# Designs tried in a protein design run: designed miniproteins, single chains, continued (5). Part 76

Each design is a single chain, and the fold is of that chain. pLDDT is the mean over its residues in the fold that is shown.

## One batch from the design tools (miniprotein)

Design m18624
Fold by ESMFold2-Fast:
Structure m18624 (fold): chain A 87 residues (1-87)
Amino acid sequence: SMVEMTMSSMSGRVQSQVLSDVRNWVRTNYPDSTDVINLIDQGHQRVQQGDFNGMIQDFMNAINGMSPRQRSQVIGVIQGVVSKHLS
């Protein structure tokens, strides 16, 4: 919720940059994680279309469907990237 609120306060350009950085990190470290990459790409497209609520809901539904370990890893990466753009 805190990450969601923080991202919602960002400009669309910053949101797109955060998604791009997360995508590059996932592609480099987990190249076979096509499902995660596809979610990021869909999220990026939604942000460009101004559908921020749809993007957030899709990501939250996907994260809630993940194992606790996968969820922690994905959230950790997102938080790290967001923190870098806010510092």
Scores: mean pLDDT 66

Design m18625
Fold by ESMFold2-Fast:
Structure m18625 (fold): chain A 73 residues (1-73)
Amino acid sequence: SPLEERIREIAARIAALYEDPALRATVEALVAEMLAELKAYVAANPDISLEEFKEEFLRKMEELLARIEAAAA
């Protein structure tokens, strides 16, 4: 699935950024925030399909990566 491939690509980029000790606390905080937002999204949308969830997850992962990269600049 192109969507699953994109999620794996972003996850690998985030993992690489997490290897930088200066970014570790920021990555952990932003990941926790993303997980809380996804939990709230699923609670608000209990009938959501797996594909719709994957699309929202990808969107949140792209936002997470952008925020980490901005913090690294």
Scores: mean pLDDT 87

Design m18626
Fold by ESMFold2-Fast:
Structure m18626 (fold): chain A 74 residues (1-74)
Amino acid sequence: MPSGNERMIADLEAFRERLEAEGLLSPEMAALIDAAIAALRANDTATFMATLDRIGELLEEQRAAGAVLTPPPA
């Protein structure tokens, strides 16, 4: 697979793990992240982009509600 897709999959997997560790991984968020990873593996750019947009919307909704992720220790 192209290195760009592999990097994005790794970033999405790391993001999912961070949300899970913080107790912020909702079933909707988990499904969206899994769908984005599946779309990247299937080379379905349209589905991948739509899924990322929805993830972004859900994150903004969570941020507006006062939920924030702590950065990993440096």
Scores: mean pLDDT 75

Design m18627
Fold by ESMFold2-Fast:
Structure m18627 (fold): chain A 88 residues (1-88)
Amino acid sequence: MWSSVLTEEQAKRIADAAEKALRAAGMSDEAVKAVRDAALASVGHSAGEAVARVLEEAVKAAGDSLTYEDYLNLLNAILNALKRDGLG
């Protein structure tokens, strides 16, 4: 159902929010790219699936360099992007 799935524009806003949070956390360009690609690949998927995929890729790419605080900042950045689009 289109009304419960992400558009390309919404996925890009999630990708941009995640990139900003990860760069603030000092993550590598490779980790940032992997997370952006995960967000953009979530077009046509639910908001919940997009959040899960982005967080999974961030943890996988960043490993021990992603602190609990960085994880929460990333989660909040994504959720705020979704809320702006009425999806959160």
Scores: mean pLDDT 79

Design m18628
Fold by ESMFold2-Fast:
Structure m18628 (fold): chain A 91 residues (1-91)
Amino acid sequence: MEEALALMNEFLARTQARLKELYEQGKLTEEAAKQVAIEVLDELIPRLEAAGYHELAALFREIKKLLSQENPDWDEIEKLLEEIGELILKL
């Protein structure tokens, strides 16, 4: 649990910081937010797999796939994020 939670907190903080910077610069668009999330996930997924959190890595891979679509299914992304939250609490 502790290692997965630490990784999640690191990447969540990095994502929030980048999104806040874009917002303060008036550059925060849906496309810019998607690109930030995809870049963060590209770094997070391999680190989760290396740490043995294969189920978490698989859920984030699905989120990345959905975000990479022209019209992402935000309801499905939200459900996957809820599943990730539940899984972390069980670790």
Scores: mean pLDDT 78

Design m18629
Fold by ESMFold2-Fast:
Structure m18629 (fold): chain A 83 residues (1-83)
Amino acid sequence: SELLEKVRELLAEMRKILEEMRANIDDPAKFEELSRKFSELLNKINELLQKMDLTPEEQARIDAELSELLREGARIAREYFEK
């Protein structure tokens, strides 16, 4: 599926953004920019998922990946805002 491939690309991009956020935790301007990009990618993924008819296996993999990325994103954001 073309849409599934796009979701996979966006998930990989979110993972890269999280790594960049960790690397730039001492740069507020860059961190805020990356945080906005992360939110935009999440919104785009959710939009695409609303239009897709996924197999159970594909749905399970995407749900697991998103849950992990969101948990890591929240942890990194907390580390940034709370010492």
Scores: mean pLDDT 85

Design m18630
Fold by ESMFold2-Fast:
Structure m18630 (fold): chain A 81 residues (1-81)
Amino acid sequence: KVEEAAEVIYEWLTLGRSSKVEPVEDYEEYLKKVRDLIIELTKDAKPSELAGKLVEKGVSFGVALTIATDVKLLREGKYKP
């Protein structure tokens, strides 16, 4: 659900980790797990829905919109980190 995706992203932004992803020592492996979870949780959600849920959690609209756009590009295989 998009609400769970917003929770994962918010925890990542504020704590550098998510309670929904099992902690691992390899930071790159952990990032991959968080990314894969976000993609799965957002597959049926519009970018505007994710941005709205992030704003409800206290993320600024500009940051929320940027994150929602990045998730869309990541899902489409067009995101270049």
Scores: mean pLDDT 73

Design m18631
Fold by ESMFold2-Fast:
Structure m18631 (fold): chain A 86 residues (1-86)
Amino acid sequence: EPSLDEKINEIINLLGAYLSTQDPEERAELREQIEELLRSMSEEERQALIDRIRELLERATDPETKAALQEILDFVERLVQEIRES
């Protein structure tokens, strides 16, 4: 099985692709992949992902990177909350 760091890196890469794509079909496929990965993770692993994104946001210096990471954080927190409520 992939390590926690490998799972986090994969999700971050998929999130970057999701935010950058203009194709609605590709966006839907990327969202599905992100949701599947999040559902395969434990609650502790999902919290570690959120903490990692927050750390990246804190280290970001340019406004564009900060805005992108904030959008990623908001999206992931929303999906994690939906999974908790399911």
Scores: mean pLDDT 81

Design m18632
Fold by ESMFold2-Fast:
Structure m18632 (fold): chain A 79 residues (1-79)
Amino acid sequence: GTARLIALALTLIGQLLEVEDPNLKAALEKALTLLNDLLRGKPISEVVQELKTLASEEENPAAKEVLEELIKDLEELEA
């Protein structure tokens, strides 16, 4: 639900404020943009597909893990 999405967004914002790695920062900002698109009414299936594309193109292991964990959380919300 919406409360879970807000909690995920706040967690990502908290991580973004403490991260110095520019690649991880960029990945977190992209993830936040996609969560905002979801909150604005974009279908969760489309957001998950976009996150999977970003994760497949991500070369930073920490950033890739953050994207993959977010995908898992969103797929659990769709089920």
Scores: mean pLDDT 78

Design m18633
Fold by ESMFold2-Fast:
Structure m18633 (fold): chain A 78 residues (1-78)
Amino acid sequence: SVVYSPAEQKLLERIAKLVGKKSPEDMTPADVVEAMEYLMNNPDLLEELAKEAGLSVSQAMRTLGLFARELQRRFAAS
C-alpha cells in the first residue's frame, strides 16, 4: 500500500475539493486526470496549491501521478 506524508495528504484533500469531491477517498481515476490536466493548464494555481501543502511543484505532480496509479490499480482489481 502507498503511504502519503501529511503534506501529500493535504495536497490530495485540496485537489479533491477542486474537482467537487469531499475527500480523496471519493475520487476516481478520471477525477485525478481532470485535476492534472487543469493544473497543467493553470501553472500559477499548481504552484499555489503545492506551496500551501509544503511541497515543490515537482513533488505535487509526483504525488498526483502516484495517486492516479494507485486508484487505477484499485479500480482494476474490483
Scores: mean pLDDT 82

Design m18634
Fold by ESMFold2-Fast:
Structure m18634 (fold): chain A 68 residues (1-68)
Amino acid sequence: MEEIIEEFLKRLKEILDEHGVPEDEKEKILASARKMLESLGETLSEEQLRAFAESFLAWYEKELAKLK
């Protein structure tokens, strides 16, 4: 679980960096994302959490692109 969360946060940080999100906002987003995945990890299997993380990252990158 923790390894999945850390890998997700690393990739999310890269997406935020690529889209020029300010450091203060980035830290808040990463903190919120960690809490979200930790909460989901209480109810989801490791496979389900990985699938969710991949889907979320794809969706989030698409949403950030729409803001421009």
Scores: mean pLDDT 80

Design m18635
Fold by ESMFold2-Fast:
Structure m18635 (fold): chain A 77 residues (1-77)
Amino acid sequence: MTMVRVPQLDGSYVEVTIEEGKEKALELAKKALKVAPKDQIPKAIGLVLRAIGLGYEDASPQEVQDLAEEAVELIKS
């Protein structure tokens, strides 16, 4: 079973299965889209589309972590 590290909004990381990591990354991307300032909406849409794409592809743990980190950064902006 492949494990990934996913950032949380408090700055900590949780280690989960890659399937749970993909789900968490998508939820973070969706949250980023809801809170994004107007000039960052295209970036937030891109994050959601990338997160959906990871669900249909053999994603690496690093790809899932990177997407989740980008989403958390956008949520905090």
Scores: mean pLDDT 82

Design m18636
Fold by ESMFold2-Fast:
Structure m18636 (fold): chain A 55 residues (1-55)
Amino acid sequence: MDVKLKAVFPNVPEEQRERLYKLLEEGKIPIELWRKIVSIPSSQAEERLALLNTL
């Protein structure tokens, strides 16, 4: 599962990937929000957490 999650969310730490994948499977992440999350560099974890808090 980790390899597939890393492919879908390459810039996201493993613990956040599992949460994001679960939300994506539940249909709770709009495509626009998903696109924003994956485009955020790994160095900007704070901005990614802020987006996760909107879900």
Scores: mean pLDDT 64

Design m18637
Fold by ESMFold2-Fast:
Structure m18637 (fold): chain A 84 residues (1-84)
Amino acid sequence: RKEEIERLKKELEELEKEAKELAEEVAKNPEDVEAKKKLLEKLIEGLRLAKRYAELTLPPEEAERAVAEAERQIARLEAELAAL
């Protein structure tokens, strides 16, 4: 449905902006663990929304591939977050 897709797109854009700001903070202070945690949390949240967006917007085969890729990235980022 178009309204759900547009809402997800807007939420993804907002998360991307927040993640970019946090990435700049991490770049300036690489030892700031709290900034790294916030960045990883935003990236994970964005990937979860991107999975839902792919399910709604892509053909089934493309959606399955996009979801699998997002799940791999989420697992990797969750492991990085747990290591902090």
Scores: mean pLDDT 83

Design m18638
Fold by ESMFold2-Fast:
Structure m18638 (fold): chain A 73 residues (1-73)
Amino acid sequence: DVSLSPESREYAEKILKIKEELDKKGVSDEEKKKIFEKMQIDFAQFKLKVAKKKGVPQEEIEKLEEIIEELKK
């Protein structure tokens, strides 16, 4: 699917698996929210790693790093 990159698909599969594990462990909704926020940051970092592998210009890498810093707030 052109609308979903391989990275987005892997991220979605990770989210589903973790959600199932957290539900089985009886983790609170508040804790789940914190975990999902961390996963969004991890996914953005993964996208940055893929961009570096593809040899995108350093200026684009810096822009992605700024976005990741914003997400950490």
Scores: mean pLDDT 73

Design m18639
Fold by ESMFold2-Fast:
Structure m18639 (fold): chain A 86 residues (1-86)
Amino acid sequence: DPAALRALGEELAELGNRLGTLLVIQGKEDLAQQVAEATRRVLEAAEREDREGLLEAGRILYQIAKEAGDEKLAERIRELIERVEE
């Protein structure tokens, strides 16, 4: 379902933007730039209905969220990745 994939991509991008803000507050500018790039890739993949690209970018966001120490944000990203994998 293209509409469902786009909606999941938009939710992942919102979480990516929140993660980027957290990283800026923590002074982790290099990771914040990586998150901004991964978030852009999420949106581009969702618009192109590219499930594999969306999963790849989402997994990058998940890895960085775990390293940032926000367990709730990481879990929400993981749940969205699992829904894309369906």
Scores: mean pLDDT 85

Design m18640
Fold by ESMFold2-Fast:
Structure m18640 (fold): chain A 81 residues (1-81)
Amino acid sequence: SVLDAVEALVRRLEAAGIPERHRKFAAVLFAEEYDRVLAGEISVEEALERFRARVEAQASLSPEEKALIVGIVEEVAREAL
C-alpha cells in the first residue's frame, strides 16, 4: 500500500541521516506521484523523473541530500510499484 511504501521510505531516509523536515517533504512528494501511478495517469518511470525534478528544484536541500533522497526513493518505488 502507499502507507507501507511511505513508512519504508521515511525509515530509510531517517537511517541515511536526512532531517525530519526533508523526510516529510520527500514523503509527500512520493505519495503524490505514487497516487498518480495507481490512478493510471503516469508510468512508474515518469513518476520517478517527476520526483527527481521536484527534488532538484528544492533549494533548501543540499546536493548530497538530493542524491540520497532520489536514490532511496528509486529503490522503494521499484519494490512497491
Scores: mean pLDDT 84

Design m18641
Fold by ESMFold2-Fast:
Structure m18641 (fold): chain A 91 residues (1-91)
Amino acid sequence: MSDDEVALKYLKAILKNKDKFDEETLKQVVGLIVGWAKLSGLKKALEFVEKNKDELNITDEDIRKGLFDYLQGKVDFKAMVEIEKEAEKVK
């Protein structure tokens, strides 16, 4: 599976399962994934983000913070694992 397809599945899983996570955790994880997609040029994931912009409610500052937290090892891996489990259920 391409990185683009992995990122897209994670974003779809997040949107379907927003109620399972607190708002701050969702912003951190979405910021991380969108930042990764921008840095790596993941076109399908970025098109999905633009189409679902209002539901994701992510700012450029959230993306920057997510990338910075990832580089410093401050990412919430428990939330990432839960999103991964939900992503396995996405087509």
Scores: mean pLDDT 71

Design m18642
Fold by ESMFold2-Fast:
Structure m18642 (fold): chain A 61 residues (1-61)
Amino acid sequence: MDERAARYVSKHTGLSVEEALRLIEEVVEKTGASYGDAALSVAASKGDLEKAIELAKQLVA
C-alpha cells in the first residue's frame, strides 16, 4: 500500500519515490488522512506540502 502510494505520487509530481513517501507521511501525521487520501492530496498539489495538507483536511472532514 505505502510503496504504491509513493510510486503514484512520484509518477504525477516528478518527485523521487523517497521524497513522495516523506510528503505522504507528513500529510498523514498532520491531518490523520489515510495513505490513499494523503497520496491524492500530494499528487493534486504537485508536491506542495502546504497545499497537500489543506486538501487532505478537506478529505478527512
Scores: mean pLDDT 79

Design m18643
Fold by ESMFold2-Fast:
Structure m18643 (fold): chain A 102 residues (1-102)
Amino acid sequence: MKPKIEVKALSQTEVEVTITGYGKLKSIEIDEENGTATVTFENGKKVTIYVQNAKITSVEASGDGDKVTLRVTYEPVKDGLYRVIATDGEHYAEALIDAKLK
């Protein structure tokens, strides 16, 4: 079972983060001050999700076993490129989103 993190842009305010090989999901915590999300697995492994220049507002989890799919919503504060990053410190995935506020 090889650990893998993937990030896919769904819209200007939503990304899909797929985490495989980390085991069963234990908890998801959103740090409202920093706008980051921490995903904790039953084996104690953690994946941190953050968006440069934006704050995460919600995370919805789905999936069974050792594959977790997260729908991450963030609030952009201005037009521009937003980098969404998911990492455990060893494994790293990112997506760039060009957001335009109206």
Scores: mean pLDDT 78

Design m18644
Fold by ESMFold2-Fast:
Structure m18644 (fold): chain A 74 residues (1-74)
Amino acid sequence: SPADLSAKEVEDYAIRTAIRIQERAKKASPEKQAEIDEILKEASKKFKELFDAGKYVEAMQVLEEMEKKIEEIL
């Protein structure tokens, strides 16, 4: 449940999400890679702010929204 969401679970999800994105993005065009890089920069900044504030549910949502946006580009 959301109440049971730990820092470790959020960190593990972030790592797995980063690996999936990198694997999929490696064959993208330079233009799509630039769009993906921009999304990653914005999401990483927001994620860190929320994670450092202990807002794990919101941090997780940022990662999910980031992955969905990248999926639409790829």
Scores: mean pLDDT 83

Design m18645
Fold by ESMFold2-Fast:
Structure m18645 (fold): chain A 63 residues (1-63)
Amino acid sequence: SEADRLGEISQLVVDLLRAGHSREEIIAALEARYGAEAAKEAARILTVIDQGRALVAEQRAAQ
């Protein structure tokens, strides 16, 4: 299903981030494996992760 595919994309993005790959390398890997729509989804997921990190940084700065 599409939900299963999105789960696989999300897991691969997290795994590649954990392995130390850059945003550009992760997007390229998803495009090579699943095509352009998956690359767009990977970019969206990475943006959400970056927003979460920014919120944590703001919380730390407030201390």
Scores: mean pLDDT 81

Design m18646
Fold by ESMFold2-Fast:
Structure m18646 (fold): chain A 75 residues (1-75)
Amino acid sequence: SALERGREALKAMLEAVKQYADKPEAEKILEEARKGAEALTKTLEEQSPEVGRKVRELAKEAIEEADRELERVRA
């Protein structure tokens, strides 16, 4: 389903940020992940507002978690 594909995409983005958290490119990767998540949520909201809302919540939580991981590695 679209929701399942959305979850897998967000999980992949989060894992990528975690893998590169100690690299100079980490912030750039996180920014690209934010852009991708926004594009994904907009596309899904146009097709199903309820699915888009759930993916937006998941994307927000995943990005916040990734940002916290990046801050922890930099501390």
Scores: mean pLDDT 73

Design m18647
Fold by ESMFold2-Fast:
Structure m18647 (fold): chain A 117 residues (1-117)
Amino acid sequence: SKAQELIKKAEELVSEGKFDEAARYYKEAGLIYMNEGKYDEAIKYFDKAIELRPDDAEFYANRAVVYALKGKLKEAIADMEKAIALDPDNPEIWRKAGIAYLLMFEPEKAEEYFKKA
C-alpha cells in the first residue's frame, strides 16, 4: 500500500539520520491510515513522528483528531492543548482543534477554536 511504501521510506531516512524527513513520511502514513479508518495504525505512526520531532505542533494536532475519532476525549484534549502551546500562531492548529471538538460533539468549543484559525 502507499502507507507501507511511506513507512519503508521513513525507516530508511531514520537509518540515514534524516529525522525531519522521516517524521514527515510517518505523518503522511498516519494521515492515510486515518482516512482509511485504521485509527490504531494512524496513532502508531503519529507516535513515531512525535518521537523524532517532539516540538512539531502539527503531529500532536493530527493525533488529537484521531483520538477524537476513537472517542478518546482526554487524550484528544491533551494533544490539542500541546499543539496550541507549541504553535499558537498557526491557523491550521486552531482549525484542527475545532475539528476535534466537533468530532467530540462540542460545537460551541469547535466554533471558538475555528474563530482563532
Scores: mean pLDDT 87

Design m18648
Fold by ESMFold2-Fast:
Structure m18648 (fold): chain A 80 residues (1-80)
Amino acid sequence: MEPGVQSAQLVLDGAERLQADPSLSVDEVAEEVAARLLELNPDIPEEARPALLERIRGLIAKAAALSPEELAEMRASLAR
């Protein structure tokens, strides 16, 4: 799986968790997703980590604002 599709999948999974559990924060989910993405992609340099985390926070926040139907549509688009 391409890194872009992999990160999108993790972001959508994180957004679904936020919608299912309102006690979770965007920051908590974003940090977990970022840590997992870095674990799966060790080629990502340490200098890019802060920018990656910030980007993931933004993506999680946007995805969590979508409806469950919109999230399902985005997930389907990743499968092709």
Scores: mean pLDDT 76

Design m18649
Fold by ESMFold2-Fast:
Structure m18649 (fold): chain A 83 residues (1-83)
Amino acid sequence: SSNYEYAEKVAEEELARLAALAPPEAQPLLDEFAKLVKEILEIYKKNQDKELTEEEKKKLRELYEEIGRVFAEIARLTPALLD
């Protein structure tokens, strides 16, 4: 759907912004962040026309928790991200 396509575009733009601001030392964290975002988008993409299962909801919660952890580490290495 157009809503999914928009979300994917926004995610790509945010990942590009992080890559532009982050130091080389943050590259492994950026790669992990991108991987987690991709997994979340894939779950939503396959469920555009149906409700999420309880297992998918649990996996999404775990992925969002991991994103929070990884983002915090990126932010520690990337002070410019606060702008």
Scores: mean pLDDT 81

Design m18650
Fold by ESMFold2-Fast:
Structure m18650 (fold): chain A 103 residues (1-103)
Amino acid sequence: DRVAAAIARLRAGDASAAWELVDLALHGSPADRAAALAALDEALAAGDAHVEIALDVRVLLAREEELPRWEAVLAEARALGLATLTARLEELLAAARAFRAVI
């Protein structure tokens, strides 16, 4: 499947696979989203810098109209019990909102 292929590429050192997993979490089928969210949580818990960078960039640079989709992703991560990803998304979304309020 697409998620399994992206995980294999990420483990092989392909940084672009981190971006693909984030895209699958945002826009994939329900099954692909759940699997991608779980993969992102595991990678973050392992300290994967490619996943950290991809997630940070995508959330912090999200357009205003994209923020509701990221709030939905956060709700999905919470529902799945993905503690590391949930904590990181809460932090990034708070930072994104604070940054836009200042700029």
Scores: mean pLDDT 83

Design m18651
Fold by ESMFold2-Fast:
Structure m18651 (fold): chain A 113 residues (1-113)
Amino acid sequence: SVARGERLGRFATTVVSLTTNSHNPRGERQGLKPEEAEKKVREVLEEEGFEPLHIEFTEDEEGREGEVEAVSPEGVRIKVKVRLHKDGTIEISITVERDGEVVLESSATLPAR
């Protein structure tokens, strides 16, 4: 990917990293909790010039989920969803909207091993 894909890639990578790392009981001393993940995502979005619209990190017995929605200075709306399953499988979904229309939808599944 090129410069525009690089920004989207950094956004998606950040959401994946914070979703997977926030479920770390052995990392209790690090403070990697949903609240910390929300704060770090907000900081990264601000650095990239995005305005956060929605940030949610949740954990339950079925796994962990991160959902982040933000808008660029040009009004492009980006939504990234990451699901970490109990078996370690990661599902990623990215939606990009422009002028209220979906211009890109992409999804990927990363196996646990």
Scores: mean pLDDT 71

Design m18652
Fold by ESMFold2-Fast:
Structure m18652 (fold): chain A 74 residues (1-74)
Amino acid sequence: MSEEEEKILKAIISQGDSGVPGTKSLGQIRKGLETLGIKLSEKELREALKDVLEVRPGHYLVTDAVKGILKYLK
């Protein structure tokens, strides 16, 4: 795991309980990114996560979400 990937992962994981183990909501992911100075709109974040499987509506596995975000930011 890259240093950047680990930093994003930790920021997202610190965003409250989602009620589903290993997952975070779109809003929690966005808040995690904002703590790192990464300001994506809800529309941009949905685009970054478009190919990421939803474990349930609006909820993503954090590790898969991080990979989608890193691909989008390139």
Scores: mean pLDDT 78

Design m18653
Fold by ESMFold2-Fast:
Structure m18653 (fold): chain A 50 residues (1-50)
Amino acid sequence: MKIYLPLAEKLYVDKGLGPSEIRSYLSRITGGSISQEEIDKIVDEVLKNS
């Protein structure tokens, strides 16, 4: 989970992706290795820190 936070931050800050786009991207690249709840927590941390 925490290893994806820097990637999600880069997607939000550098690429300008919205929360739903980041959720979709993380879901696709993880292939179910993390839960949707964990993806939501990552996105929430990105938004909290922006």
Scores: mean pLDDT 76

Design m18654
Fold by ESMFold2-Fast:
Structure m18654 (fold): chain A 99 residues (1-99)
Amino acid sequence: SVEKIWEELTEEARKLYETNNLTPEEKVKKVKELLRELLTKGYGLPEEKAEAILAFLEKLSFELSSEEREELQKELNEKLAPLKTDEEIFQAVIDIMVE
């Protein structure tokens, strides 16, 4: 069940944020690994598509200018605004990031 995998990965992510012996960089790395498992094992995405999504998220955080980040966030908000369920939002985000 995707719902069960999501619940388990959310709990693991919460535990990582509560851990005081990890650097911020190590926490980010572990969160990316949990997200990779959700995308591949939970939703059945090929590893290359999951990697593309993770690379896109990393670029959004570190490589895009403030103006580029603002424009992308606006586009995402406009496309996500009519969606009402977490599953619909998640599917739309995958579609935007992969294709």
Scores: mean pLDDT 60

Design m18655
Fold by ESMFold2-Fast:
Parts: C-alpha cells; sequence; structure tokens
Structure m18655 (fold): chain A 90 residues (1-90)
C-alpha cells in the first residue's frame, strides 16, 4: 500500500469513528476527534510520524475518558488501533 493509499484509509477510519460517536449522541467528542484527526493527517502529510503518533495517543486518551461507557467503545478503539498500525507502517 502506498503512502497516499494509507493516508486515505486513515482518513476513512477517522470519519467512521466520528460517525459512530455522532450515532451515540456524543457530538462534542465527535467534533474534537474530527479536529485531532485533521491534525494527525496534516502531520503525516508533512512526514512528522512522531507528532502523528503523539496526537493519536491524545485521541485514544480522549476516547477512553469520554466514551469508555459506550456500548461501541470496543469497536471505536479497534478503529483507533487500526489507524495507529497504518501510521506506524508509513
Amino acid sequence: MSKIEKLKEIKKIFEEIVELLREEGMEELADKVREIGIDILTALEEGDIEKALELLKELKELIEKEASNSPRYEEIMKLVERAEELVKEI
């Protein structure tokens, strides 16, 4: 998979996380996740993998704090872990 293909997949994963959070009524969390997701994608486009991984850690901690009681928490966290794996492969 090319860098461009990985970036597209990571973007889709963040869009899916945002959609799941919106479906659960977590609009403020969904907006924060979207903003962090944009920052991660920007860091990856600039080749700053270390910054992308740090932002991804912040994203993960935010979801753990605000969505850990959601019935979709495990599904959301699996998506975060998949994005982290793709970032590490860039």
Scores: mean pLDDT 86

Design m18656
Fold by ESMFold2-Fast:
Structure m18656 (fold): chain A 68 residues (1-68)
Amino acid sequence: SHMAAAREAVALIAERSKGETDPEMIKAFKAAVVHLLSHPEDAAPFLERLRAARSREELLAVLKEIVA
């Protein structure tokens, strides 16, 4: 299931992004998660919020909602 893979990716991003403030690294994590959302209808409502996220905390808040 793509959602099972997405949940694992969110957990990995949370672990690897601890203390991360570099916008380029946050952007890389966003790209990785978007790649794992293989169904456009699942990702579309969250893409704007994902693009708007500028911090680890903002990114993780959106990702946790996607995989809830």
Scores: mean pLDDT 69

Design m18657
Fold by ESMFold2-Fast:
Structure m18657 (fold): chain A 63 residues (1-63)
Amino acid sequence: DEYLNSLSPKAQELVKKTLELKKQGKSLEEIAKELLLSQGIPPTPVNVAVAVHELSEALKKLE
C-alpha cells in the first residue's frame, strides 16, 4: 500500500509536468522519458510504453 499511496500524489505531479511539457511541444514519449529519468527509472522501451499508457489514461480524465 505504500507504493499505491505514493503513486497517487506522484502520478498527479507527473500529470502536471506532462501538461507543462506538452505546452512546450514535446510528445508523450519524450515526456515519459524525461519523467522516468527524473524518477531515476531507466527509459527503456518497455518503461516508456508503460509510462505513455499511464499518462494518456490520466490525461483523458483531466481533459
Scores: mean pLDDT 70

Design m18658
Fold by ESMFold2-Fast:
Structure m18658 (fold): chain A 77 residues (1-77)
Amino acid sequence: VQEVADLLREQALAGGATDVKVEADEEKKEITVELTDPEGNKVKIVLTLEGDKAKVEVEVTDPKTGKVTKASGEMNL
């Protein structure tokens, strides 16, 4: 879990994100990533690790309007 969290942090920084905060909860098998993207959007990503798969929930907040866009999906690890 921590290794995936570390990779996500590195990718976020490489993509120009700021205010990157990554929290790994090994007991819950959850990784939470909070960041500000290069366009100023506040992004929150929650990954729930389930064996060879991860459930992904993404929340993006527009800083000008306060509008929140939510998306969910599943990815193979």
Scores: mean pLDDT 74

